Designed miniproteins, single chains, continued (4). Designs and how they scored, part 12

Each design is a single chain, and the fold is of that chain. pLDDT is the mean over its residues in the fold that is shown.

## One batch from the design tools (miniprotein)

Design m12389
Fold by ESMFold2-Fast:
Structure m12389 (fold): chain A 55 residues (1-55)
Amino acid sequence: SEREKRLEEMEKTMKEMAKKYGAASYGRLGDDARAVPSAEEVRDAFERSWKATEE
């Protein structure tokens, strides 16, 4: 429950960030994750992007 809520918040925040900074920044971050990542890798990328962008 809490985990799902947190994950959903991250996705929502990423969408807002993409709008604020533009698709270019979002695409750039996603480009590195194109190396057949696993679920854990994807989640790690989310955390890194979130921390790097941090408002």
Scores: mean pLDDT 57

Design m12390
Fold by ESMFold2-Fast:
Structure m12390 (fold): chain A 119 residues (1-119)
Amino acid sequence: MIREVLEQLKRLLERLAKHEGTDPAELEEGLRELERLAAEDTEESLRRLKLGLLVAVLELAKKNLATPEDLEFAASVAPEVRRYLEENGQLTPAAQKLLEALEKGASAEELKKLIEELK
């Protein structure tokens, strides 16, 4: 399970990096850090990877790059990410609205409009 979340997150970050022209060495270092986090194989590390995956999907949506499959995976982790942020006092009104939209099956276009509205 943690390995599947890691592999999806790595793919999302590689797609973002290609679009933004990110330095390959910087991307590789970031991916190695995610692999270290996954190797810890704890509930906390899994929750952090799920949060990272959700953030990456939202960044792809902002750039018109998110696929329906990306959104479906983000929606599957959204309830747990929402609880994690709430428990840590990091659930802003904007984050709550975005997570609720994902959980309800919002499209990439709907998420992009919501992100623009919440600026």
Scores: mean pLDDT 79

Design m12391
Fold by ESMFold2-Fast:
Structure m12391 (fold): chain A 99 residues (1-99)
Amino acid sequence: SMELKELEEERRELEEELRRRQPEVEEALANLPEPSPELQEELRKKLEELAKEKKEKIAEIEKNNEPEVAEAKIQVLQGKATLEAAELRLKVLEEQAKK
């Protein structure tokens, strides 16, 4: 009965985390050297793997939940995926900077 309210609150908390962390990641990325073509290709491959995993998780959510609950869970998943992709980009570029 309260599942949608809990998911809405989780989404709000996640949006706040994204608002805080996205500028930090962007600032860190701005201070790193431009990635090599090889590293750009590796990053693209890793991001594609994350996108595939996200698509599979969305399908599972849609299969196992009522439509309104599925939509709310998908919104939370999308926010988490955005954060994960940003963290992956930072990690890969930091790896290049430490060469």
Scores: mean pLDDT 82

Design m12392
Fold by ESMFold2-Fast:
Parts: C-alpha cells; structure tokens; sequence
Structure m12392 (fold): chain A 93 residues (1-93)
C-alpha cells in the first residue's frame, strides 16, 4: 500500500514554479509510477517517473511546471498491486 501527500507548489533556484509530491510505502513496492499532468494555455504536459520502494520508504517527485500551466495533478501507481492514488488538482496562482 502507498500513500500520496497533496502536492506543494515551490519556486526553484531558476525562479520557475515547481510542484513537489511525496509517496510513502507501507509495503515493498517493486515498481511505482508517478505521473504528473499539467494543464494550461490549451495544452497538456505529462511527465512520468518510476521508482522502487521498500516498506517505510518515502519518495519525493518534483515536476517543473511549464510557464503556461494553470493546474497540475499527480497520480501514484503501484504496477504490481494495481493500486492507484490521485491527489486533487492544484491550481497555480
């Protein structure tokens, strides 16, 4: 089982907006896929990252938002169990 924390908006060292999501594992995860979906300016941007987690581990995924992005979602998917968690849409100010 995995837990997905609500994403947090930050400004990176280059002055760009980024989102940070945290996934925690209550059991071993052989393959985790983190998918970021950013929308804005009539476009959709998708980024995927994969990780392996051991019980009790936490993985932080960071996605630099496109300049036109007005909202972002994150999905954490455990490929082995089929468990899928989605954080609610975060609006970019």
Amino acid sequence: MITLSPPVLETNSSGRTQVVGTVSAETDVDKLIVTWIARGGGKTHVSTESAVMKKGQTVTSTFTLPPEASSVRVIAYDVTTGESLEAGTVEVP
Scores: mean pLDDT 80

Design m12393
Fold by ESMFold2-Fast:
Structure m12393 (fold): chain A 79 residues (1-79)
Amino acid sequence: MDQIYRDTERALRDALNESGSDSVKARQQVRDILLRAGASEDIAQAVADGIATLLSGRQFGLLDNHIRGGALAAADDVK
């Protein structure tokens, strides 16, 4: 459980650093990372769309909470 959360959070942060403000690229990478972590398609899509919306709106201060929430949702979904 803890390892999936940590690896997923790190991967999400790395992907967002690589994507910068590119919301389309960030959405695709976040979805792919969550699916590889074993999250359901519904959870992966919802988290990816949420993060992409924050990037498009330049709401960077909310990204940390959404990254942590996405990693927790993935870890809980995988068991």
Scores: mean pLDDT 74

Design m12394
Fold by ESMFold2-Fast:
Structure m12394 (fold): chain A 61 residues (1-61)
Amino acid sequence: VVLTPEQEAELQRVVRELDANGDGSLNADEFVRLGQEVKRLVGYEGDTVPLKVLAEAAKFL
């Protein structure tokens, strides 16, 4: 609910692109990139990403 429909669609697309194997799993490097993309999509300027935002991203795995 913290993401707009457009941001959710873009985040799902990014998750799929980062999952190079297409197996629905992310490696450690892909997790770091996911965190960076979530911050970018939400426009969050803090040093950390809220757990709620990460939970929304996890729905797309």
Scores: mean pLDDT 61

Design m12395
Fold by ESMFold2-Fast:
Structure m12395 (fold): chain A 123 residues (1-123)
Amino acid sequence: MEEVRELIRELLEAVRKEDVEKVRELARKLAERLSNELERQSYLEALDNADDHQAFIIALEIAVRVAAELNDRELQEEALRLLLERMETEEAKDIAATLIYKYNPPEELIEKFLEKVPVSVPQ
């Protein structure tokens, strides 16, 4: 468990340093830790086909999902904050909206998302 948390922290640091090669490596390792086989395969395939910008967004999505499986709200919120800061494309906005819908983060993060893009949440 702590080893997986350390991988998430390393990934978030690699994202802040814009070390795309390390982000891809760590994101792949984290995706392999996901409990759902279909989700795991989907992320591994997405990473293999991602450009550098997409790799950062997919890596942060993986970090949010793995942190959620660990029930680590702090790491989940940190990963989501970094994703919201990098949310420039419609693809990244769709990923962020899906994560907000699925995990219902603190109101502060929802407000930050809504400031950048109008969204209709199904709930």
Scores: mean pLDDT 81

Design m12396
Fold by ESMFold2-Fast:
Order: sequence, then structure tokens, then C-alpha cells
Structure m12396 (fold): chain A 70 residues (1-70)
Amino acid sequence: SETVRLAIEHELRKMDKDGDGKVSRETVIKLLQKQGLSEEEAQELIDKVSKEEFLSIEEAADILLEAMKK
């Protein structure tokens, strides 16, 4: 849902205190673990989208939405 994606992006922007539109892989891993994924499962899901240490808010939101489908 577009509305759910926008809500996730809004929450991620609150965590982005520098306003650079980026979140760390570690932050995304911790959010995925709260959804019930292991650290290894979270890392694999992130790696399908980006190999970078920092992800865009849009990339992070897409990963979190994908995890919610499982």
C-alpha cells in the first residue's frame, strides 16, 4: 500500500537527524529484527537491494514492506 510505504518513510525520516535521506544498514537490520527476522535473514534481504553501508529512505522502506509480506 502506498499509504503504508509513506508512513514507514515518515518514521525513517524522523530517525534521520542529519536530513541526508539516508539510514544505516544497522538501523534497518534492527527494524527487521523487530518484525521477527533474524540478523542473517535481515542482512540477506538488504543485500538483494543494496550493498552500501547507508541506504536511502526509499530503499529502506521497500525492504521493510517486503519483510511484512512474510
Scores: mean pLDDT 78

Design m12397
Fold by ESMFold2-Fast:
Structure m12397 (fold): chain A 110 residues (1-110)
Amino acid sequence: STISDDNLTLLSQRAAGLTDDEKNRLLRRINAYLGLLGLSPITQEELDELISKIKNRNLNSEEQKILDIALNNYNTNTPTAGRLLLGILTGRFTRKDVVLMILAVELAYP
């Protein structure tokens, strides 16, 4: 499955509108989830690169598939549903895939 144009447009618009304070809060939240999963934290530079890719729609087919999986499996409030989803899927995905899943959910449901 590929992410819908509507969902990609939503994520792109949300990414483009992030302030530095919102990016700092997002970094802390992503790293809190990664810590719960036993994964190493991301840097601000890594987060900025991923935000730029989403904002500019510069995503390959594998990255688009990861974003689609994240959004299609999330339909409640972000902290509970996102954490549960990541707990279920974490053994099947790279650290980068997990970061993209968290970022997609946080951007769609801030």
Scores: mean pLDDT 78

Design m12398
Fold by ESMFold2-Fast:
Structure m12398 (fold): chain A 85 residues (1-85)
Amino acid sequence: MLNEEQIKAAEVLLEAAKRVGMTKAVEYFEKAIETKSEKDFLKGVLYLAFTASEEERAEIEKALRESDKLTDWQKIGLINLLRVG
């Protein structure tokens, strides 16, 4: 089950995915937030990691860095996870 900090991370990633037009990532993050599903959150992050272009990934990483909703440690962890692909 996603905790409150993970839900905030999913919300930031959802808005970033919407902005870059990655519809499948949007679906995963919306489902993760609605159902508090760690599996759907991970699917969203991995989908971004393996399918995002360098430009889309840079925009998502920028959204994470500029967010006031996330701790610095959450930002570092999520950015590193996006780079797994």
Scores: mean pLDDT 83

Design m12399
Fold by ESMFold2-Fast:
Structure m12399 (fold): chain A 67 residues (1-67)
Amino acid sequence: GVQEIDELIERVKKAEIIPGPTLSSDEIGLQLNRLRAGEPASLSEEDKERIIKVLEQGRKENLEQAA
């Protein structure tokens, strides 16, 4: 739900920024699963921005479906 998405966005924002190429979709999925479990994760700055935008869109969709 919205609360779970909000918690994940905050965890993504706090994830360690690694210098290097953007992660594959599969690698991003693994890092997001780690963050959901409360485990440490590392993401590039570009990957963090992209993931946050996707999660914010999902948050809006969840709010619209709940209305």
Scores: mean pLDDT 75

Design m12400
Fold by ESMFold2-Fast:
Structure m12400 (fold): chain A 93 residues (1-93)
Amino acid sequence: SAEERLDAALARFREARKGLEELIKNNSDISEVEKKLQEAKDALREIGRIVSEHGEELAGLPEERREFLKRFGRLGLEELKELEEKVKEYKEK
């Protein structure tokens, strides 16, 4: 279902963010760091796509969850930009 796909994409974004921070902390290969950043980007894009394509199904969700998704779209993009900056700084070491 759209909700199941959305929950999976949210979980992927959160795990990618945590994994990226851990890889940077552990001074991992840049290729691994970039791959994890791409996973975060792909997850955020998938969230946006699910919301766009399955809006009617998601309109049945509780008000609080719909508001969270709308807010997450903006805040998630800002958080992704912070992750991109961290990766850029890591590459410039």
Scores: mean pLDDT 78

Design m12401
Fold by ESMFold2-Fast:
Structure m12401 (fold): chain A 71 residues (1-71)
Amino acid sequence: MIEELEKLAEEIGRLGGLSEAEVEELKRAIRNKDTERVDRLLTKAAVLAPEEQQPELAALSKKVGELMRKL
């Protein structure tokens, strides 16, 4: 589960233009169950992502939320 969440964080960072440091921050927030920080980073990725990537990014963000609720 955590390994899957970390892979999702990497993919969201790639699509949403997050820096390597921001991807690591997202991974830490997920491990710490810091939902406010996760939401902030997911919002930043959504703002930075080009229009073509928005549907995929939205689906990945939803999956992160679903998996985090099961932690």
Scores: mean pLDDT 81

Design m12402
Fold by ESMFold2-Fast:
Structure m12402 (fold): chain A 98 residues (1-98)
Amino acid sequence: MDITPEDLAKKAREALKKGNLYEAAIYALSALRGGNYEEGLELAKEVFEEALKAGDTKTLSLLGTGLFILGYFDLAKEVYEALAKLGVEGAKDMATQA
């Protein structure tokens, strides 16, 4: 039985509630890729906010790259700009490409 984009959004929300930001990013991006654009984008924004507060550069890097690949350039740019401010190498160049 195939996992629905709605199931992926639910898994992202559960991961966020548990503080598993990296897992939440994976599920949010998967929901977006599957066509759950509204919930997936809201969840991606929540993951960005929580990962930024936590200084979780691993989650931010995954999120920015995933958003860029999926065509969410404006949000990907915000994530890369945040990574550049946190001192992650190459993030400033990625922000200018988004």
Scores: mean pLDDT 82

Design m12403
Fold by ESMFold2-Fast:
Structure m12403 (fold): chain A 82 residues (1-82)
Amino acid sequence: DENVKKALEYVQKAAQLVKDSQDLELQKALEDAGVLIALGRREAAIEALKRAISLLPKSSLPQEVKDKVKEYLEKAIELLEK
């Protein structure tokens, strides 16, 4: 499914932006989302992505990076909801 592949690409881009951060809970949520997308568990993947977005305000990442991560995760959710 092209939408699933594209959603996974967006999650991988978000993970790349946060990989060097100290935000272990955020990193775990993104890892969980990636696995769930790969397994075709769309509803669980969407929940994991929404959890990741909810963790962004508490992150020490620059605001511009947080905005980009949020954009990628929202695009992934949109693709999985189709």
Scores: mean pLDDT 86

Design m12404
Fold by ESMFold2-Fast:
Structure m12404 (fold): chain A 73 residues (1-73)
Amino acid sequence: SRSERIAEAVVRTLRVNGRNRASLLAALADVGASPELAWALADAVQTGTLAALRAVPGVDEATARRILEELRR
């Protein structure tokens, strides 16, 4: 699904490049995320809380939790 592709792209980018905004934006564009979604999600990743990730339009709870787990490793 789109949510699974977004989650995988963010998690993979975090493992290789950490919270680098440019790398997150490029990875999200590659999986077809809108610029608005990509920027909002990249900003939520910098904040690093479940609430910030959940607040991003188009990000479901499973995607938010998967990203949060990677941020807390």
Scores: mean pLDDT 85

Design m12405
Fold by ESMFold2-Fast:
Structure m12405 (fold): chain A 92 residues (1-92)
Amino acid sequence: MEEQEERLIEALVAAGVSEERAREAVRLLREALATPDPEEAVRLAAEAAALAYGTGEELARLVLEAYRAYQAGDEERYAALVERIEALLAAA
């Protein structure tokens, strides 16, 4: 994982992300992969993506809401939230 982490940090910095944000994003992604709680994993991964793309709190909230809708079997709400996430990422 460390060699992949350094490569990802270098790629993010080359793409214009600050070194501080790139390191924090990779740290959060590592924590997401290590956590046994799937909801916490989704939240950490969303925070990592937000640092890389600048779509912080809103993306994290939408991803958690989508995961909860999926777990509740609310297919309509899940589909709507996924569409909003896709629109937010396309705008970033």
Scores: mean pLDDT 70

Design m12406
Fold by ESMFold2-Fast:
Structure m12406 (fold): chain A 80 residues (1-80)
Amino acid sequence: SAATARVIIKDLRELLEKVRAAPDVEEAKKIVKEFAEKLLKSPDPLAREVGQRLLEIADTAKDKEEIIAGIEALIEELEA
């Protein structure tokens, strides 16, 4: 559990850097969805839960700032 959370947090921080570097919201959503799809294929329940949360963020966000805020909130939740 804790070991899986640590790996996911590291990957989410790398995802956050890629999102910040994306030129627009559409590319940012694509990056998030691709990462979410990888997590959803994991046998780990926590990884699948994070994947579902990322899909929700990508589907509901109106701009890049909302995607960034959503990922930051998810990292904070996992570090608690």
Scores: mean pLDDT 86

Design m12407
Fold by ESMFold2-Fast:
Structure m12407 (fold): chain A 80 residues (1-80)
Amino acid sequence: SDMSIKAMIGAELTVMRMHLYILIKDPSTPEELKKEAQKLLDKIDDLLNNLDSMSPEEAKKRYEKLKKEFEEFKKKVKEA
């Protein structure tokens, strides 16, 4: 159902948020990566705050774009 799609997106965003928060709070994380993580966290918070007011189709498109940015960021973290 459309509600199940939004619930799944919300759960996935919450997991991504927690990963970014851990990186930001870790003193060993390079400052540049902390800044990139904060920008992604802000985008996740914006989507989470607006999720209930969006259509399922809009929510999915915004989520898929953000997930791609998150996956690209994770590759940078692994290469650092």
Scores: mean pLDDT 86

Design m12408
Fold by ESMFold2-Fast:
Structure m12408 (fold): chain A 100 residues (1-100)
Amino acid sequence: MPSDEEKIEKMLEGFEKYLKEVKELEEQGKISPDEAAALILAAGKMALKEMVEEKFSEEQIKKFLERMKELIRKYVEDEAIAERIIEELERFYKKLLEES
């Protein structure tokens, strides 16, 4: 069976691949920067929900969120958009903890 750490790494690899695909669509002019930001935010929210539903620890989810933030800053070239996505993911995670 894959370890929790191996599952988290695969989820992060999937998230990074998705960020690359969204960036390619934006660079091709097929989506706007705002649409790209909305897609990334939706993917991040889904990943955080999955982590909570699969009963990962708060420490594991927090580390996952920090690594998602690093990937968002790496692939989202507009720093203001990157930080807005990050702030919304942090607010969403806080809300998930209050519902758990």
Scores: mean pLDDT 84

Design m12409
Fold by ESMFold2-Fast:
Structure m12409 (fold): chain A 58 residues (1-58)
Amino acid sequence: SQSELDRLLAEIRRLIEEENELRAQYEATGDPALEAKVREVSRRITELVERLAALEAA
């Protein structure tokens, strides 16, 4: 399905995978630039989850 709901779910899953990879890198290195990237991806996930909830409520 290419519905908006399916697209959002796929994007959320992709970003969660990216966040997990960045967190693993941060745990290994302590690089503050990676911490900043984790925060950015986490914020993006939250935005999409809120959008998903709004679509499900409609």
Scores: mean pLDDT 84

Design m12410
Fold by ESMFold2-Fast:
Structure m12410 (fold): chain A 60 residues (1-60)
Amino acid sequence: AAAAEQAALDAAGQRGTEAYKRWLPVIEAIRKAHPDATPGEIGEIVRRILAGELSLEDLL
């Protein structure tokens, strides 16, 4: 039972990583605009763009 929940979380994490890799050009643009940003901050920015809370235009 508990293993099913963990597997779902792992699958969601893997899908998030795959989506993140798909957005590599966006990540590069963010890093160029914000060179001091940590990987976690860049990840949060990408997630906000995917959620529609932030546009790439607002970062460039």
Scores: mean pLDDT 65

Design m12411
Fold by ESMFold2-Fast:
Order: structure tokens, then sequence, then C-alpha cells
Structure m12411 (fold): chain A 62 residues (1-62)
């Protein structure tokens, strides 16, 4: 398991944040081989956490 920390500028618009989160998830799908289902779960978690806390911490398969 690998821990990834993602921190966003509090002034970043929600649309830009969403786009960056999508890019991170797509990269993990391509490079780490996570499934589309796992990618969707990570996307939703990151979107929720960054909206509420300004950051997200996710664990991905090694």
Amino acid sequence: TETVHVIFDPNMPQEDRDRQIQGIVETLQRRRGISPKEGQELYEKMLRDTTQYGYATLQVPK
C-alpha cells in the first residue's frame, strides 16, 4: 500500500479541483493498474475530502 497526499489551493475553483483530481485518478489507473471501480472510488473520496478539508490522503495498491 502506498500513501498519496494531495493538497489544493483554497482559492482553487471547484471545477479546476475536479479536473486535477480526475487527472490524478487517470494517472493511477494507467501507471498503477487500479481498476475503473477503484478509480471511481478514489475520485469520489478525493473530491469529497478536498471540498471539506482542502486536502485528501489516499491509499493505493503498490
Scores: mean pLDDT 71

Design m12412
Fold by ESMFold2-Fast:
Structure m12412 (fold): chain A 85 residues (1-85)
Amino acid sequence: SSKMQVIDQFEVELARAVSYLQKARQAKQAGDQAKLDAYVKQAQEELTRARHLLNVAVQQGALSQTEINYYQMLLNHLEAQIERL
């Protein structure tokens, strides 16, 4: 049950990071610097939480090596997209 809960929490934080990244892109398009800065910060915070939860899931043996590689690649791509804003 604890393993399933950590994966579920990881997916929620990952979805939040993606949502804030999308909002940051919309703010950039609108020229709203204050909203851009706020959404970038929120995306970074959610990405940090997602990375922590992924590490916990790995330590619990909840994921295959293929799943770990996939999620690490996904998180790295999201981080790169945030840094380019």
Scores: mean pLDDT 88

Design m12413
Fold by ESMFold2-Fast:
Structure m12413 (fold): chain A 91 residues (1-91)
Amino acid sequence: SMDDIIKIVKKVLDKILELARPHLSPEQLAELEKLFKGILEAIRNKDYENAYKLLEELQEFIRKHISDGRVRALIEASLTSIYLLLYLEKK
């Protein structure tokens, strides 16, 4: 169901937040949380085009602001899980 998808995506985004938090300023964390809100709203609206665009923006945000290659790789793997979940739900 859509509610189950939203719950899974939120848990993955929460994991990304935990991984990113030690590497970001308070201002960068606010930007990250804004991206998360946008992604969740796009998914709720079944606006998959916008959801994919926001996920790409999130990936670029991580590349720009997180220099730790290991942390970046873990976040990118987490993002891939969201892409795959949305792909399977796309009609």
Scores: mean pLDDT 86

Design m12414
Fold by ESMFold2-Fast:
Structure m12414 (fold): chain A 70 residues (1-70)
Amino acid sequence: SMAAERAAREAARAGAAALRRSIPGEKGDQAVRETLRAGEEAARTARSAEEAENMTLRGFVRAAHRAGGK
């Protein structure tokens, strides 16, 4: 669903913003790009399997939160 795709992208954006604050410079930029790419891939996968998306999204959000620290 569009809601699940949007949530995945928003979670990736929030994680990317946290990384940008924590890791400056090119290394931080690369981590941000990687995080946003993972979010887009999650959104695409979610599009193909609507019910599995709830689990995938929750798993991604949890992992992103843990990676962001605190």
Scores: mean pLDDT 71

Design m12415
Fold by ESMFold2-Fast:
Structure m12415 (fold): chain A 119 residues (1-119)
Amino acid sequence: MIKVTQSPSSVTVKEGGSATLTATVSGVDITSYVVEWVFQAPGQPPVVLGGINVATGTTVIHPEFEGRLTLSADPAKSQVYATLSNLTLADTGTYYFVLVNPATGESFFGEGTTLTVTA
C-alpha cells in the first residue's frame, strides 16, 4: 500500500527564516513518480507551488517562488524535500506533498504540515 508521510506535522518560524519539509514514501519505488508541493492559505483554494520529477531531479517552480523554493529528492531514502526560504507572514498555511503517477494520473496526498510564520 502506498503511503506519503510528512514531517514535521507543524512548524513555527520567524519571518525571514527558512523551513524544510520532508515527505517519506512507502509501498512503491518513487523514481517513476512526480512529487508536487501544494500550499493552502486559510480560506483560499490550494495552489501548486512546484513539482519534481524524481528520476531526473528536474523541477518546475511557480514564478513567484523562484529563488525561495527548493525541491529535491533522495530516491535511495524514498524521500522528497521542500525548503522555503525568506519566509513572510503570507506563507502561513498548510503544505502538502502529492505523489503523482504520471502514467495513470493517480495521486497520493501526504497528511499536511501547518507552517506558522511570526513577526
Scores: mean pLDDT 87

Design m12416
Fold by ESMFold2-Fast:
Structure m12416 (fold): chain A 74 residues (1-74)
Amino acid sequence: LPSNEEIRAIIDERWPSLDAAERRTGLITLAATPRLEELKKNKAPVSEVEKLRAEMEALPEAELRALADEVLAA
């Protein structure tokens, strides 16, 4: 698994070449990561994973960016 710093470097390198949908998908993935790992650790049902995905997909890009930055700073 790459470190958060390595993931950030990959994103920053590729970011200018990504379209808006690809950028949004990347932010959703990063923002969801700590909560998804918590759900996996607790063996949560698939419904909780689907709920998390729906919550993340509903967030505006600014909020997703803030969550992703928090994940990368941790």
Scores: mean pLDDT 72

Design m12417
Fold by ESMFold2-Fast:
Structure m12417 (fold): chain A 75 residues (1-75)
Amino acid sequence: SSAEEEKKLIDQTFKSISVLISKDPRLTPSQKAELEAEMRKLLEEQNYDAAIELAREKGLEDAVEVIEQVKEKLG
């Protein structure tokens, strides 16, 4: 169903963002865990604008691009 496809896309998007966060040398392990949890929450709520703003605030330009692509497909 469309809802199952949307859920899969959101899950895959979070996985991609989680990898980007895990590789960021500027963040401590605790900051990475906190950011991953907040990103997951925003994506599950489909609050793409807040997720983009959080990614920009943290300087995660690649994550901004990934979230913007999902917003175009699901918004």
Scores: mean pLDDT 83

Design m12418
Fold by ESMFold2-Fast:
Structure m12418 (fold): chain A 65 residues (1-65)
Amino acid sequence: GAMAEARIRAVLAKLQRQFGLSEEEVEAILAALRAGDRARAVALLSRHMSPVTARAAVHELERLL
């Protein structure tokens, strides 16, 4: 729902500031999460952080859905 999206966008905004994600990458990660495409979300985040950190971040984001 809209509240879940707002929480996810807030976490993605923090990741964007910390790791330098583009707006297009944020939207692509959000789309992957909405589609249940965990592997794509991890791959997109792994461009900016270790795969272990990316998997942990995706797990946290999925908990907010």
Scores: mean pLDDT 85

Design m12419
Fold by ESMFold2-Fast:
Structure m12419 (fold): chain A 87 residues (1-87)
Amino acid sequence: HHMEHMRKAAEEGRKKVIEELKSSPDPEAQRVAKGLEVDDAFSRVVEKAKELGVPDEEINELREKVLELMQKGDYDAALALLDEWLA
């Protein structure tokens, strides 16, 4: 479907922006990149969870935990949690 191709193209474009920000020596750019990585990974987890029929309650609990980790600046822990879900 054409719209699905456009969505995937936007996701790939986002990944390129993240990679460019991660290659920057600027610590702020690296934090922005990590935040975008968490957002991208979480979106993929939500899509997978919906396809598997996971209750909204469990998705909301995951969202709260991810947000808490991001608020603490623990982006690596947030990404690890989401990667574990996607594995």
Scores: mean pLDDT 75

Design m12420
Fold by ESMFold2-Fast:
Structure m12420 (fold): chain A 65 residues (1-65)
Amino acid sequence: MERAQAAQERARAIAEAAGVDMTVTASGDTIHVTAKEDTPKAAAVMSAIGILAVEEGLRFTFSLE
């Protein structure tokens, strides 16, 4: 749980630094991202978060709102 929480905080920081509006949640070993826009910038941020999740041994899922 602690690892997923740390990854969630880091993922939120990445999204904020990039200025992308998205919701990041962590549950168990899963990071879930809900994007509120379908821009190339949002796609790049989701890709970066997905890589972070894989490196931390976490499952990554995403959806568009």
Scores: mean pLDDT 78

Design m12421
Fold by ESMFold2-Fast:
Structure m12421 (fold): chain A 91 residues (1-91)
Amino acid sequence: SMAARRESLQGDIRLLRKIKEILKKEPDEFDLGVVETSLASLLVAGRKDESMPEEVVEEIQRALDYVSRGDIEGALEALDRAIELLEEALR
């Protein structure tokens, strides 16, 4: 249903915002591991979810790639784009 789709995308926005907050607060190696695992899980789920915009999946992949390289600034930019695209999808 449209309501279930909207709720799913809102859940994804909340998770991405939580990941962003972890990255903003000088993440240690453990925090980075949690972020990588969360992004990888969201990416796998997003690729199977017909309601997920392809551009959002691309930005989540970019965020994961940046985190794995230790590029926190690049990861935050990719997360901001993913959140913006999800918010547009809910309008």
Scores: mean pLDDT 85

Design m12422
Fold by ESMFold2-Fast:
Order: C-alpha cells, then sequence, then structure tokens
Structure m12422 (fold): chain A 69 residues (1-69)
C-alpha cells in the first residue's frame, strides 16, 4: 500500500540520519574533550534520542499495518 511505502521511506530516511549522528558523536568522542566538544556531543545525543523515539513510533505503525495484511 501507499501508506506502507511512505512509512518505509520515512523510516529509511530517519535511520540514515541517526547513523550519521551516531558517527559524528563517535568522531567527536575520539578527539579532544573540551567544554565545547562535550556540549556538542550532548546536543547530538539529545537529537539522536528524539530520532530513536520517532523511529520506534513509526516501526510500531508499520507493524500495525503489516498485521492487518
Amino acid sequence: SAERRELILRLIALRLRLIGLEFEIELLRSGPQDAATQARIAALEAEAARLRAEIRRLEAELARLEALE
């Protein structure tokens, strides 16, 4: 269905963004740990947490649609 396709494409986009954020956090953690770097890591971790929550919500929506087919 179109709804399933839209959910899958949205999930792919969010997962790719999350991978990018996690990679940036890892790179920052491998470098000097000054106050500015720690603040940036905290901001990126907060964004990653929001993305994980949205991914979980959409995964639940996709599972619901799949259970109806």
Scores: mean pLDDT 88

Design m12423
Fold by ESMFold2-Fast:
Structure m12423 (fold): chain A 93 residues (1-93)
Amino acid sequence: SSLEEKFEELLERLAAALRAALRERLPELSEEEIEQAVEHLRASVKKVWEQLKTDEQKEKLIEIIERATAAFEAGDLEAGDRLISEELASLIK
């Protein structure tokens, strides 16, 4: 499979994991607020992906997505958010 296909599959898994974690951990959030957070994450990750020029950088982003997805699947919103915010910023310099 291509890196692009793997990225799209993992991005949807990341989105689903965040959505589930938000519903479980922050039940006061409306579905609209949850979907806004998920779409913001999806857009931010896609923007970084589009800026990457090498397969090595793209593979590093895939590893970050896998780790963030595992954190959200474990219900750790803070760890998942930190991985996305800190590690994504490191790839576009």
Scores: mean pLDDT 85

